# Designed miniproteins, single chains, continued (3), part 49

Each design is a single chain, and the fold is of that chain. pLDDT is the mean over its residues in the fold that is shown.

## One batch from the design tools (miniprotein)

Design m9692
Fold by ESMFold2-Fast:
Structure m9692 (fold): chain A 80 residues (1-80)
Amino acid sequence: EEKQKLIEEAKSYEEKAKNVGKELRDTLIKLGEQYRKALEAGDVKKAEEYLKQRQDTGKSLIDEINELKKKAEELRKEAE
């Protein structure tokens, strides 16, 4: 019973990590497009803001993915 619950929680964290990975990809594409459009419009300040957001968001989401994967790994070890 308890082992099965831990395995289910681990799978939940693995699925969350996968979803955050999709969010990361979509967000980086979106911010990259906004950066390009700002440059094309000559709005250097806006372009700089989007570049910073892309870097900061990329790091934040990667850190979140790593935390979720670590949680899943810990739960799988506990289920042994």
Scores: mean pLDDT 85

Design m9693
Fold by ESMFold2-Fast:
Structure m9693 (fold): chain A 86 residues (1-86)
Amino acid sequence: SEAKQKEIEERLRELDALARERGDELYAAGVTGGRADVLAELGRVFEATLGRPVTLRNADDYVRLVLELLGDEEVAKTLREVLEKS
């Protein structure tokens, strides 16, 4: 469980870094975005995996997706904390 939690934290850290870098590129292209856009794209990947429509509006929606995929409340709580402390 600790190893899985650490892997997810690393994945989120990578996504946050990409969102910041990509946000600058998207802004230069006349698109406003960043972390929210990356989370929305991740939501689309999870939607394809779960086989049903998902719309991400906030961290709670993402935590719900993680709970459904992993079934681990502690991991979901950690993800929420990481998302809130950005």
Scores: mean pLDDT 48

Design m9694
Fold by ESMFold2-Fast:
Structure m9694 (fold): chain A 72 residues (1-72)
Amino acid sequence: MSELERRLLEEAARRPVRTEPIDPATVDAVARVGQVSRATAEELVRHGIVDPRTIIAVGVDVGMELIQRGVG
């Protein structure tokens, strides 16, 4: 599991589970944009993380943390 996937799942856990059915097309789109597994994308969609901006923001935060830590 990547650091990005972990951070996205943590963000999802902070949100309530949506009552709407999960749309497979939305799951596929989230998986592609977030560069995460379909299982992770399904969990993100279940918690209402369908906005590409949220996925990008988490990705930027993870990237900035890695740069600050000097991880090579």
Scores: mean pLDDT 69

Design m9695
Fold by ESMFold2-Fast:
Structure m9695 (fold): chain A 62 residues (1-62)
Amino acid sequence: SMKLTSVAKVATHESAAGELTDKSDAELQRAIAALEAELPKVPAEHQPSVQAAIEKLRERLK
């Protein structure tokens, strides 16, 4: 079974995704820029996941 802290972390992630829906295009563009800046610092095995997140944010801006 999951510990309370792990459950809270998952809930926070889902809440953050919901709040992101209400953000302005400028805030979404800043989030994309931040993720792109982090991409070369991310281990190669995790880069596809980060790129997928960037693509989802870009689709939100169209």
Scores: mean pLDDT 64

Design m9696
Fold by ESMFold2-Fast:
Structure m9696 (fold): chain A 65 residues (1-65)
Amino acid sequence: SVEEVAEEVSRQTGLSRSTAKRYVSTAIEYIKQGKIQEGIEELKKRGLSDAEAQLVVSLAVTLLY
């Protein structure tokens, strides 16, 4: 679920659960549009490192496939 993925992101990155949930939701919307790289760049623009943005997108992909 989105809640479980957000908790995992929070645990691995140190971000708050609410912030992680917002980023996971953003990643899901980009993934649904086939815009994986654009999703990573948007998360980086919001303050995530490259590694953190890739982690969020990778975990969000598991919710859709």
Scores: mean pLDDT 84

Design m9697
Fold by ESMFold2-Fast:
Parts: sequence; C-alpha cells; structure tokens
Structure m9697 (fold): chain A 64 residues (1-64)
Amino acid sequence: KAVEELTKVAFVDEELAKKLVEAGFTSVEELANAKPEAIVKALGDAVSLEEAKLMIENAKLLLE
C-alpha cells in the first residue's frame, strides 16, 4: 500500500504518509520528485520547509 511504502522513508510516520497520499503523493518516487513547498502545502503546519526537504532527500536515498 502507498502509506506503508511511504513510511519506509526516514522521518515519515503513518500519519504523515496518510496526509501525503491524500495530497496525491502515492509513491516514494513521487515524493522524491516533489518540491518542498508542495509538501509543506499538503501537510500544513505539521512539517517545516526544512523537514520537507529532508523527507525528499530520504525518499531519493531509498530509491538508490
């Protein structure tokens, strides 16, 4: 499931993964290719811009 795949990304827990899926980030590949601003918009005040950048970098590392 998309939620379970996203939770494999370091710093992404189940609640963040559910919000990402609801916002249209349904895979690690989509998260890795996202803009930090888009993630902050999707998750609201749950994450900072710096945390969003970290999530993207962790997703890229998982794909390597």
Scores: mean pLDDT 79

Design m9698
Fold by ESMFold2-Fast:
Structure m9698 (fold): chain A 113 residues (1-113)
Amino acid sequence: MEALEIVVERLGEHVRELAEELIKFLYEKIPSVKDVPPEVVAELIIELIKYAGLDRERIERTLLEALNKVLGLNYKSMEELSITEPIDWEAVKKEIFPVAVELAVEELKEAVE
């Protein structure tokens, strides 16, 4: 998988298993990703790991919220995803950092309420 090797080269071997699972999950839930250059898929995964860390649940929530913002949708979970339309992955990538910050703030609020 070409995208996986790009991610591992940039972030190190320790992310291989997580990156492989995330890439497979994207291809399963968003089939149009197969038509996206592997470099674009790799950059998306790199930004997710960079800003959301190595927690798969946090990464999936960050991706879901970024997709919801870019597409104007309100999916509650990745399991509900049924997107066959082309996605502006550059726009999704730009939303990753803001969404990761928003989710971190929500986690802090939930801890005190």
Scores: mean pLDDT 77

Design m9699
Fold by ESMFold2-Fast:
Structure m9699 (fold): chain A 80 residues (1-80)
Amino acid sequence: MPNMAEMSLSPEKVTEVKEGEKLEFTVSGEGRATAFLMDQKGRIVASGTGDVAPGESVTITLTVPKGVKEALGVVLFEHK
């Protein structure tokens, strides 16, 4: 298999949500951050990416789509 880049994962938490709610994921460090929103069925329903510079933070905002009642927020940080 191809070599995988080094990564870090934020702790997962399930949160009750409503349609149109904006969920903010603030990440810090150095590298590319990807935020995923998964619905109550385990499907990825929203995603966003941001590049983080050393000593900075980025906020990735995801909007809860129609029909999502519970959401799991996950942030993946990729660096080489």
Scores: mean pLDDT 68

Design m9700
Fold by ESMFold2-Fast:
Structure m9700 (fold): chain A 56 residues (1-56)
Amino acid sequence: SAADSVGGSVYLGALDLGASEEGARAAGKTARDVVLAGGSSQEAGRAGYEAALKAA
């Protein structure tokens, strides 16, 4: 699904930017949830990276 693709991309992007495994997983899950709720890819990315920062 589009949500799974966005979630996976944000997870990998968070890891590439130096996030921990826990932070990257939080980022990917949050991004996926935003898309499932009807949010844009931009909103998903923003929310995902915010979740990564909070999970540290």
Scores: mean pLDDT 81

Design m9701
Fold by ESMFold2-Fast:
Structure m9701 (fold): chain A 90 residues (1-90)
Amino acid sequence: MEFEKLAEEILKALRELAPEIYSRVDQEKTREALLKLAPILLGKVDPETFARVLAQLLVKNNYDVEKAAKELIKLINEGKLTPVPAPPPP
């Protein structure tokens, strides 16, 4: 139940932050991938930050949910899912 709620919150954030990306992906495969990732993500990342990273990875992988999910797992394992402060403008 908790994992399902997290997956739904991430999908909702993806719809709100990146509606064009959301409309181009297979929503069922995306939900399934998020459910598989939920045990790793629970308590580590807020849904909005995760949705933003997911959107970038989906674009990078030509909307291939499986490839995006593999890159997400790699980023989680490398500890690279934390927001970094934006560099000062030149």
Scores: mean pLDDT 73

Design m9702
Fold by ESMFold2-Fast:
Structure m9702 (fold): chain A 63 residues (1-63)
Amino acid sequence: SLLEQARASLEKGKAALAAGDATAAASGFHEAYVLARQAGDEELAKEAREGLDEALRASGSQP
């Protein structure tokens, strides 16, 4: 399901961020955000968006 894929992408983003891989984290959070929006889970989408923003700042890329 879209929700299961969104959760998997969110977990991937969190794991990458914890490992210091900001680029991989940004990819994971971006995928999670898109999928969460399509699934209609606003809370998950917010969490993914916040993670994406943090990952982009950590990578030296500013939104």
Scores: mean pLDDT 83

Design m9703
Fold by ESMFold2-Fast:
Structure m9703 (fold): chain A 58 residues (1-58)
Amino acid sequence: SQAEQLIEATREAAERLRAGESAEAVRERLSKTMSPQQVEMVVRSAVYLVENGREVRE
């Protein structure tokens, strides 16, 4: 369940980054429901998905 929450948050963060939101804005949103370390992990993974997930996400 916790892994599912992190995957879902990462996908949403990646979509926001693709839409032109800054990493800082995405971190602020995630901080409402996650610890600072989880926020950093999700943002880092979302950036990776934006670079590598363009062909894979759907």
Scores: mean pLDDT 76

Design m9704
Fold by ESMFold2-Fast:
Structure m9704 (fold): chain A 103 residues (1-103)
Amino acid sequence: SQQQVDQLLERFQATVDTLLAALADDSELVKRLQELVARFKEMLASLDISSQLTVLNELLKRLQEIADALSAETAQNPDLSRREIARRMGERLIEALEELLEG
């Protein structure tokens, strides 16, 4: 339903907002991420509800995989700053969004 799409979008947006706050000092990465998120939402709005749910579930799955990978990387690299972790998250989210936009 549209309500399910809206709930998944709110969950995604909350993750994006947290990441953007962590990257506030990186204007270029913030701008690129915001532009890709906007394009993703425009693409998503062009799809039927069933396709929107499929794409959003795939995006959220990829976000979890990125978070799990970064958690493992921080365990192996204790010198990794919060800023560097956020940058890696941002870059990998950009790649995931680009792949979803390309199909």
Scores: mean pLDDT 86

Design m9705
Fold by ESMFold2-Fast:
Structure m9705 (fold): chain A 90 residues (1-90)
Amino acid sequence: SKLEKLKKELIEELKSLEFETETAKAIKEQIIEGIKEAKSLEELKHKLEIAIDAIDELLKEEKDEKLKEELEKLKKKLEELLEKVKKAME
């Protein structure tokens, strides 16, 4: 299905990100699990939007420069993946 193929592509893209901090690794893994649970393109889009917003809020208060850098990288990748989902919904 279109949904299952897209979910697989998004998960592979996220798995390609290598992080050093345990916090960034844990957040990435939670997002991957969220993608696996999505039952529609609309739900997948919504889960990615929520994840981006959550990372944005974490970045406002984060003082650890290494974690901040990894969270910014994760956010940029999620924004790219969100665009792929939006195109798939056209």
Scores: mean pLDDT 89

Design m9706
Fold by ESMFold2-Fast:
Structure m9706 (fold): chain A 97 residues (1-97)
Amino acid sequence: SLEEKKQFILDYLDFWDEVNKYLKTKLSDEEIDRIVDEALSDPEFREEFVQLFKEAKSPLEFLRGVARILKEKYGLSDEDAFFVARRVVKRFVPQLE
């Protein structure tokens, strides 16, 4: 179901956070939130995110895809892109229909 898919992605994100807790970003929480707000205000980003949610075969593929889009649009490092992607996923996945 859609709700099971959402929960599976969010549960995977919690697992990803624990495994990758050694990763550090130079971005502050305020900077991450600003980028997230900008991305979620962009209709093109939202469309790409929704399409990726429909097409991704695993939570990891989905997270990697979101990070790739953010890296390309905002010029982020690989590590910074994953921190921003995590926050976007946590905010936007619950809202998906």
Scores: mean pLDDT 83

Design m9707
Fold by ESMFold2-Fast:
Structure m9707 (fold): chain A 76 residues (1-76)
Amino acid sequence: MEEDIKKKYESMSTEEIIKLVKETMESRGFPKEFIDKVIEKLKKANKKERIEILELIRKLMRSGPEEQKKLLEKLK
């Protein structure tokens, strides 16, 4: 399952990745300012860095409240 998600992210265009991240974070109620910062990082990142950011966001979405706080600090 995790390998399938990574393969999907690797096959996505930059625009598709940005759209997915924005929609996912907005649906989860993240602040617009935080979402904008993550999107800016994705636009400046190379393909490998974009995959790492997506994996971090995916981990954030699957984590409990305390783990989410620690992961959010890494995205800032």
Scores: mean pLDDT 72

Design m9708
Fold by ESMFold2-Fast:
Structure m9708 (fold): chain A 72 residues (1-72)
Amino acid sequence: PPSREQAAAGLREALAAARAGGASTGAVTIYMLSKEGAVSPEYAKRALAAASAGDAAGTAEAVERALQEVEA
């Protein structure tokens, strides 16, 4: 699985993408990290659900929460 630093870097990239309106890019990134065991599947599910609804802000919120947990 990715290191905590690698997971945090990926989540920061996903967060930046979601904040720029790229909800699908953010959701795909967090989903891949979840499949590698770096992030809770719950955050990936929330991000994917928000992105499928066109909700970039909701996607960003899910990624941001995952990043806070990884960085704690």
Scores: mean pLDDT 81

Design m9709
Fold by ESMFold2-Fast:
Structure m9709 (fold): chain A 95 residues (1-95)
Amino acid sequence: MKKKKAEEIVELAEKVKDLPHKESGSKEEMEEALIGAIIVYLALKILGLDPSRVNDLSSTAAIEIAKYAKKHYPEFYEEAKKLLEERKAAAEAER
């Protein structure tokens, strides 16, 4: 059930949301943080919850979610990564 996986992601996000923000990081760490934020955003939408709750995540929390999803829910990780690449391509096409 896709909804159960979304619930597990949101539960993990609540558990790790209090991790400190990382103001400096490698390009790879920042991309993992964006992927993690997209994963939580998609999970919130699947559950019909307020997607603005993604703004409660620190960059460190988002990175932990991305790592967890890559290991346990690779389908969500790959979908989020694809969405990030599509948004990058769209931004370049507007130049």
Scores: mean pLDDT 75

Design m9710
Fold by ESMFold2-Fast:
Structure m9710 (fold): chain A 98 residues (1-98)
Amino acid sequence: MGVGFAAALEANRLIKKGDELMKKADELYSQGKLDEAIKFYEEAIKTYEEAVKVAEDGLRQAKEMGDELGVQFATDALNRAKKGLEEAKKKLEEIRKK
């Protein structure tokens, strides 16, 4: 069973959802709709955090099974999810300072 690959697919689905939430938040921010932008950044953060958890779980299981390809896919998804999470957190922090 390719648990690392399956987890990477689910994490990638969540990353895409987070990216769409980020784009909507950036659009709202550019329009001066700060409260709405904050809500979408918060949803993006939660979505990326879920992606991180899915990828971390998949990576652990792939390592336990000796699934080298699954380890690679899960690691790549984890790195992308962490990057999205950090970018979303930075955007939210910048808005809250204004």
Scores: mean pLDDT 87

Design m9711
Fold by ESMFold2-Fast:
Structure m9711 (fold): chain A 76 residues (1-76)
Amino acid sequence: MDKEELEREVERSLATMAKSVAKKYSPIAVKRGEGEKMKEDLEKMRELYLKKAETSKDPESWKELAEYLEKLIEEI
């Protein structure tokens, strides 16, 4: 029936959780002097999430996550 609606809810929850992890992890990496490595890791994750958006049932959530990671990269 609304299998796509359930799939979109799951994808949205996963994207929200990934965003929370990135938000919590990035300041710790910067404090440890690993800012440059963190930038590289965030750029790789951003590319993966943009690729995920191409096949996702909720592409907007993954695009928003990728956009958020881009902002984190700029702040480092």
Scores: mean pLDDT 78

Design m9712
Fold by ESMFold2-Fast:
Structure m9712 (fold): chain A 86 residues (1-86)
Amino acid sequence: MEIEELLERMRRLLEEAGVPEETKERVLEAFRKAAEEDLEATREKLEEWELQLRIRQAPSDEEVIRLLEEAGYDRAAVEAEIRAAR
């Protein structure tokens, strides 16, 4: 069940990221093998990729700051990096 749940989350992530169907199946196969080897590490990587996708889809810097703060990053540090990148 846990591996299938991670695969469904990964499939959703790939769909939201606009990955072509042919590439999605290849990525999902590799992801399944990774999850079979180390479920916990694979889950952590998926959570990071989900956060990165949410950041890319965020309509504003304020939403990016909020997402990173929710993920445990320091708000002031995130704001400083966004200012430096401009």
Scores: mean pLDDT 75

Design m9713
Fold by ESMFold2-Fast:
Structure m9713 (fold): chain A 95 residues (1-95)
Amino acid sequence: SIMDQIKQRAIDLFMSELPQLLTLSPEEQKILADSYRGYLLSRGYSQEEIDEIGEEMMEELKKRHPDAYETISKDPNLYEMSKYYLAVMYDEVLS
């Protein structure tokens, strides 16, 4: 479906950016995570809705790129940043 293609493109973009994201410090990852979360809250999402969307997108990442997911899941700061990044991308594709 078109929505499946959009999700795939979002994940492919994330994967292309992942090497650069891995160069970020834990502090930079926290700042980005807070920025993405704050953006979604400002758009009227609740924290619970943001976490639900983010976790759904992380499950899509796990299905398509299990090795990347395993690496990200070992680092709480990288996981949180990735989750909120993907939630922002999901919101953008719905706009």
Scores: mean pLDDT 86

Design m9714
Fold by ESMFold2-Fast:
Structure m9714 (fold): chain A 83 residues (1-83)
Amino acid sequence: MVGQALSDVAAAARRGGWTPEVQEALTRLIEAAGRLDVEAVREAGERLIEAAEKAGASPEVLEELRRAVERLVEAVEAQRERL
């Protein structure tokens, strides 16, 4: 489910460092997911991972974030195709 996948991404981002850049990138990702725009979700996910790296997130947190973003992409694709 898109909502659960977004919650997982937000939790991972928060553990990596809750900087204004991470917050802005997460907001963009939430907006893209709400529109079910797969390409926008992929791009916003990349921006969020970059922001988390700049915030000093550990390799473990970055791996969790990458997995959570991939699950979100899958959830958005599935939601779009189920209609």
Scores: mean pLDDT 83

Design m9715
Fold by ESMFold2-Fast:
Structure m9715 (fold): chain A 120 residues (1-120)
Amino acid sequence: SEKIKELLARIIELVEEAIKLVKEFLEELKKKNADEDDIRRVQALLDQLEIIREQLKYLRNNPETSIEEILAAVDRAIKLVEEAIKLAEKYNPELAEKLKKILEELKKLKEELKKLAEEL
C-alpha cells in the first residue's frame, strides 16, 4: 500500500531524528564523564535504534510484509525512544523534551497505521 509506505517513510524520518539526538546525548555523557553504566545504556539504545531504522527501511521496501510485523517494529522504536527519554531526563531536560515530541509523533503515526490495517 502506498499509504503504508508514506507512513513508514515519516516514521523512519522520526527514528533518524531520535538517532541524531541520542548520538549527541552519548557524546555529551562521554564529555561530562558520566556514569559508565549510563554511557553503556545510551550506546545500547543507539545501536538498537539503528537496527530498528534498518528494519523499518526493509519493511517499507517490501510491501508484502504483514501489518502486524510493521506495527511490532514501530512499537519497538517507541519503546527505545521512551527508554532514551528516561536517561535524558537525568542529564539533559531539553533533550528529553525534544525526544518526547518525537515520541508523540511516532504514537500518532502508529494509530494511523492501525486505522489503515482496519481498512485493508
Scores: mean pLDDT 89

Design m9716
Fold by ESMFold2-Fast:
Structure m9716 (fold): chain A 94 residues (1-94)
Amino acid sequence: AEEKRNAVLDELIREFEEKAKEYEKQGDPKAAETYRAFIEALRDLKAGKPRDEIIEKLSKKLVEIYGIPEELARGTAQAFLDRVEAAIEKAAKE
């Protein structure tokens, strides 16, 4: 159900917002910005944006933060969304 999907996404957003604050407090702006990029991806997923659009946007942000190759950034973004989707599916089966 959409309600279970939204509940999982809202919980992940809360968790990542706390992680972003923690890293900012520790003086790790790259880690904080990475979690904020993940939060934006979760919000886009909640809004029903296509997976490929979310991956492209997150990949670009990771390249900007770390200066890593686009292929590595895309792979990281794909792995992130795969884990999020797996968490939603697990919650839906409960």
Scores: mean pLDDT 85

Design m9717
Fold by ESMFold2-Fast:
Structure m9717 (fold): chain A 69 residues (1-69)
Amino acid sequence: SSVDRAHAEAFLAYLRREAAKLPREEAIRSLERTIATLEKQRETADPETAAVLDELIAGLRRLLAELRA
């Protein structure tokens, strides 16, 4: 499955690196859009996929908080 924990961790690391290349405000907007998309996908996901998406969303929300600090 493309949404296993290892894939989610790799994707979070990728987004952290990509955010570092952008102006702060643009990085914040990009992460907010990504989180919104994942939250929408989570609404129709099976329980196993939803659990992985919840971990990914939590990781992205922590990254977003770091950028806002």
Scores: mean pLDDT 83

Design m9718
Fold by ESMFold2-Fast:
Structure m9718 (fold): chain A 70 residues (1-70)
Amino acid sequence: MLSEKSVEQLRLTGKQYIMLGDYESALRAFTEAGKKGDAQSMKWAGQLTLQVYNDEKKAQEYFEKAKELE
């Protein structure tokens, strides 16, 4: 569990990594925000997984977790 970074900081960090082309670090930032209860970041993790890694099953897992958080 990430203890010090806020959801907003993790969202910004994920977006910065996307701008740098570091999709692995972006995915990590969004999944950490999702673990803190941010449904939007979990949706971004799912979308990133689907579009970059073409992993439909893993993307569906992230979308399901996002639904549980709303």
Scores: mean pLDDT 80

Design m9719
Fold by ESMFold2-Fast:
Structure m9719 (fold): chain A 79 residues (1-79)
Amino acid sequence: MAQREQTRDGILELLAEGPRTAQELAEALGVSQSTVSRLLNELKAGGLVESRKDGKNTVYSLTPAGREELALRKARAAK
């Protein structure tokens, strides 16, 4: 049940450390690249993540809204 949400949170946390490719996120989170790519597309649709082409790779980064959402989630969890 919670694995999709847990993986999404992991993506946001890793991207807060710096821009990464879908492959790097998949390896770090122990999930398939297709799972990460799907979640990244959902996060892009929500405005939390943006993508840029870096040579032949697509690099993902947090938007300002994505950083705010991550901070809000951490603040709520600390309550």
Scores: mean pLDDT 77

Design m9720
Fold by ESMFold2-Fast:
Structure m9720 (fold): chain A 68 residues (1-68)
Amino acid sequence: KLEELIKELKSLYPWLTEKDIENILKWIKENPEEVKEAAKRAESTPGELTDLQKLALIAYKILELLKE
């Protein structure tokens, strides 16, 4: 679940510390509309996703899990 998404995030940005991940999770939780809009734009883009678009999709999945 959440651990797998954090692993994906670290695979894109391997220099992230545990503290960085905590700050990212806090930002996602505090900015749900921005995360949703970014993910929707990424999903509507055909072809190969950029790292930023992949991050947006991962962030949206994290947001969905945090709302459980």
Scores: mean pLDDT 74

Design m9721
Fold by ESMFold2-Fast:
Structure m9721 (fold): chain A 74 residues (1-74)
Amino acid sequence: SALDEAKVHLLNALHEDGALTPEIREAILRTRNLAELEAVLARLVDRADVGSLLRALQPIPAGLRARLEAVLRA
């Protein structure tokens, strides 16, 4: 699914930046819908490189990407 694709790209970016903790990994994996993932990303802006997360979202379908990018730019 597009949600699972978004999770994979976000987890990979966080891992490469050294920002992936067990708590963050579990929080992302537990999300069941886009609204839950948006809530997790809103908390990540204080802990992760927003630029890296925005780059990770580029391969994702435009509608889903736009919603997640809006959270990261808030």
Scores: mean pLDDT 84

Design m9722
Fold by ESMFold2-Fast:
Structure m9722 (fold): chain A 67 residues (1-67)
Amino acid sequence: SMEKIEEAARLLVERGGLPEEVARRAAEGAATLIAQGFSVEQVAQLLVLSTGVPREVALEVAELLAA
């Protein structure tokens, strides 16, 4: 949902240190991967690799989007 994407983007900004525009795109991409059937662990790993956010933040974002 858009609401989960907005919350995920906030987590990436506030706890991941990403700029708002980067966080928004990362959250949208992660949501798409979850919708396509990628696991929480796979999406979290891709977030770490693509954005450099801490793994703990990436896992929280992926779990939120999969809920």
Scores: mean pLDDT 88

Design m9723
Fold by ESMFold2-Fast:
Structure m9723 (fold): chain A 61 residues (1-61)
Amino acid sequence: GAFEEASRAAREAGRAGDADALRRHGEQAGKYLGEMEGPSAGEAVAGMARREAEDIRAGRA
């Protein structure tokens, strides 16, 4: 489904060290999850993606 595809794209971007793509796909996965499970679950996923992307940009990943 859309969540699984966006989540997989985020993981692939993270493995490649692509902070922008990780954030974009991870935020999209959070939106899809939020629609299914509610805003708390969606924000948790989106927040994790933003944090991981920032760590890559800062050289901490």
Scores: mean pLDDT 84

Design m9724
Fold by ESMFold2-Fast:
Structure m9724 (fold): chain A 99 residues (1-99)
Amino acid sequence: MERIEPPSDKPFAKKLTKMAEEKASEEELVDFIIEELKLPPEKQKKLREHPLYALAAIYSLLHDKPLPWDLVEKAIEAMEAGDEETARKLLAEIHEHLK
């Protein structure tokens, strides 16, 4: 609102944009998300296990929505099983939850 209308409303979103422009590694993105969400060690392991957790966490931070851990876990299971239809449906549910 008002005087300061950056392309992104949140400090972390500006950092995320810079990281994307600089082609930051998956490791750098995960570390940044862990710091911003202040995740406990058990959840830190989840983010390091699969990039979908990191992506969902980014959207969670952008939209101030809780991270749907169970939906992300199911989506990863479907992707690993090669079930593209179920994975696509679960990704849509994650998107709907986080919008």
Scores: mean pLDDT 69

Design m9725
Fold by ESMFold2-Fast:
Structure m9725 (fold): chain A 101 residues (1-101)
Amino acid sequence: EDKEIIEKAKSKSKEERLEAVLEASKSKNLETAIEVLEALKDDKDLDVLEAATIAATKLAEKHPENERIRKILRELAESVLKQDPDSELAKRALLYLEKLE
């Protein structure tokens, strides 16, 4: 189950990687969600990075004290900005992290 979600995140298929983000977002296993997002942090596809950034933001809202989630969200937002420097999604994610002291 969880291993299959993580394997989808490493797929050559954009659709499978997007499915991995969706399944991770629904998973009750926090470690699975984190591993999926870590696998996607340097993805070449902007849609995948945006989906992962949205999922990581929601995860950070549920676990604001979790430094690993905060780090992943930052790395994902920075990856989005490298491909789309005007991304409001990425800018909002970074602003949210600035509020977490």
Scores: mean pLDDT 85

Design m9726
Fold by ESMFold2-Fast:
Structure m9726 (fold): chain A 100 residues (1-100)
Amino acid sequence: SVIEKIQKLIDETIARIEELAKRWAPEVRAKVRELIAKARQELEENKDDPIKMLKILKDLLTEIIELARDAQDEVTLKELEELKKETEEKLQKLHDEYLE
């Protein structure tokens, strides 16, 4: 189902964010965990709304990218921007194939 594909993409994207965040100081990692927890709550509240789920994931990636900029981690920033681009391409494909 489209919901299962979106859930898989969300889980894979969050796992990648968590892996990249291991490079950061404990206080920044705590902020990442807070943003992920908020996003997971919003996703649970919108689990039957694929379009909102896609927006929540995109918004999470945007917030994590801002944390990378604040941390001045140019290497992780580049990897997060590449992840966002790949995720947006996968989200667009899911939208085009299943939602419109």
Scores: mean pLDDT 83

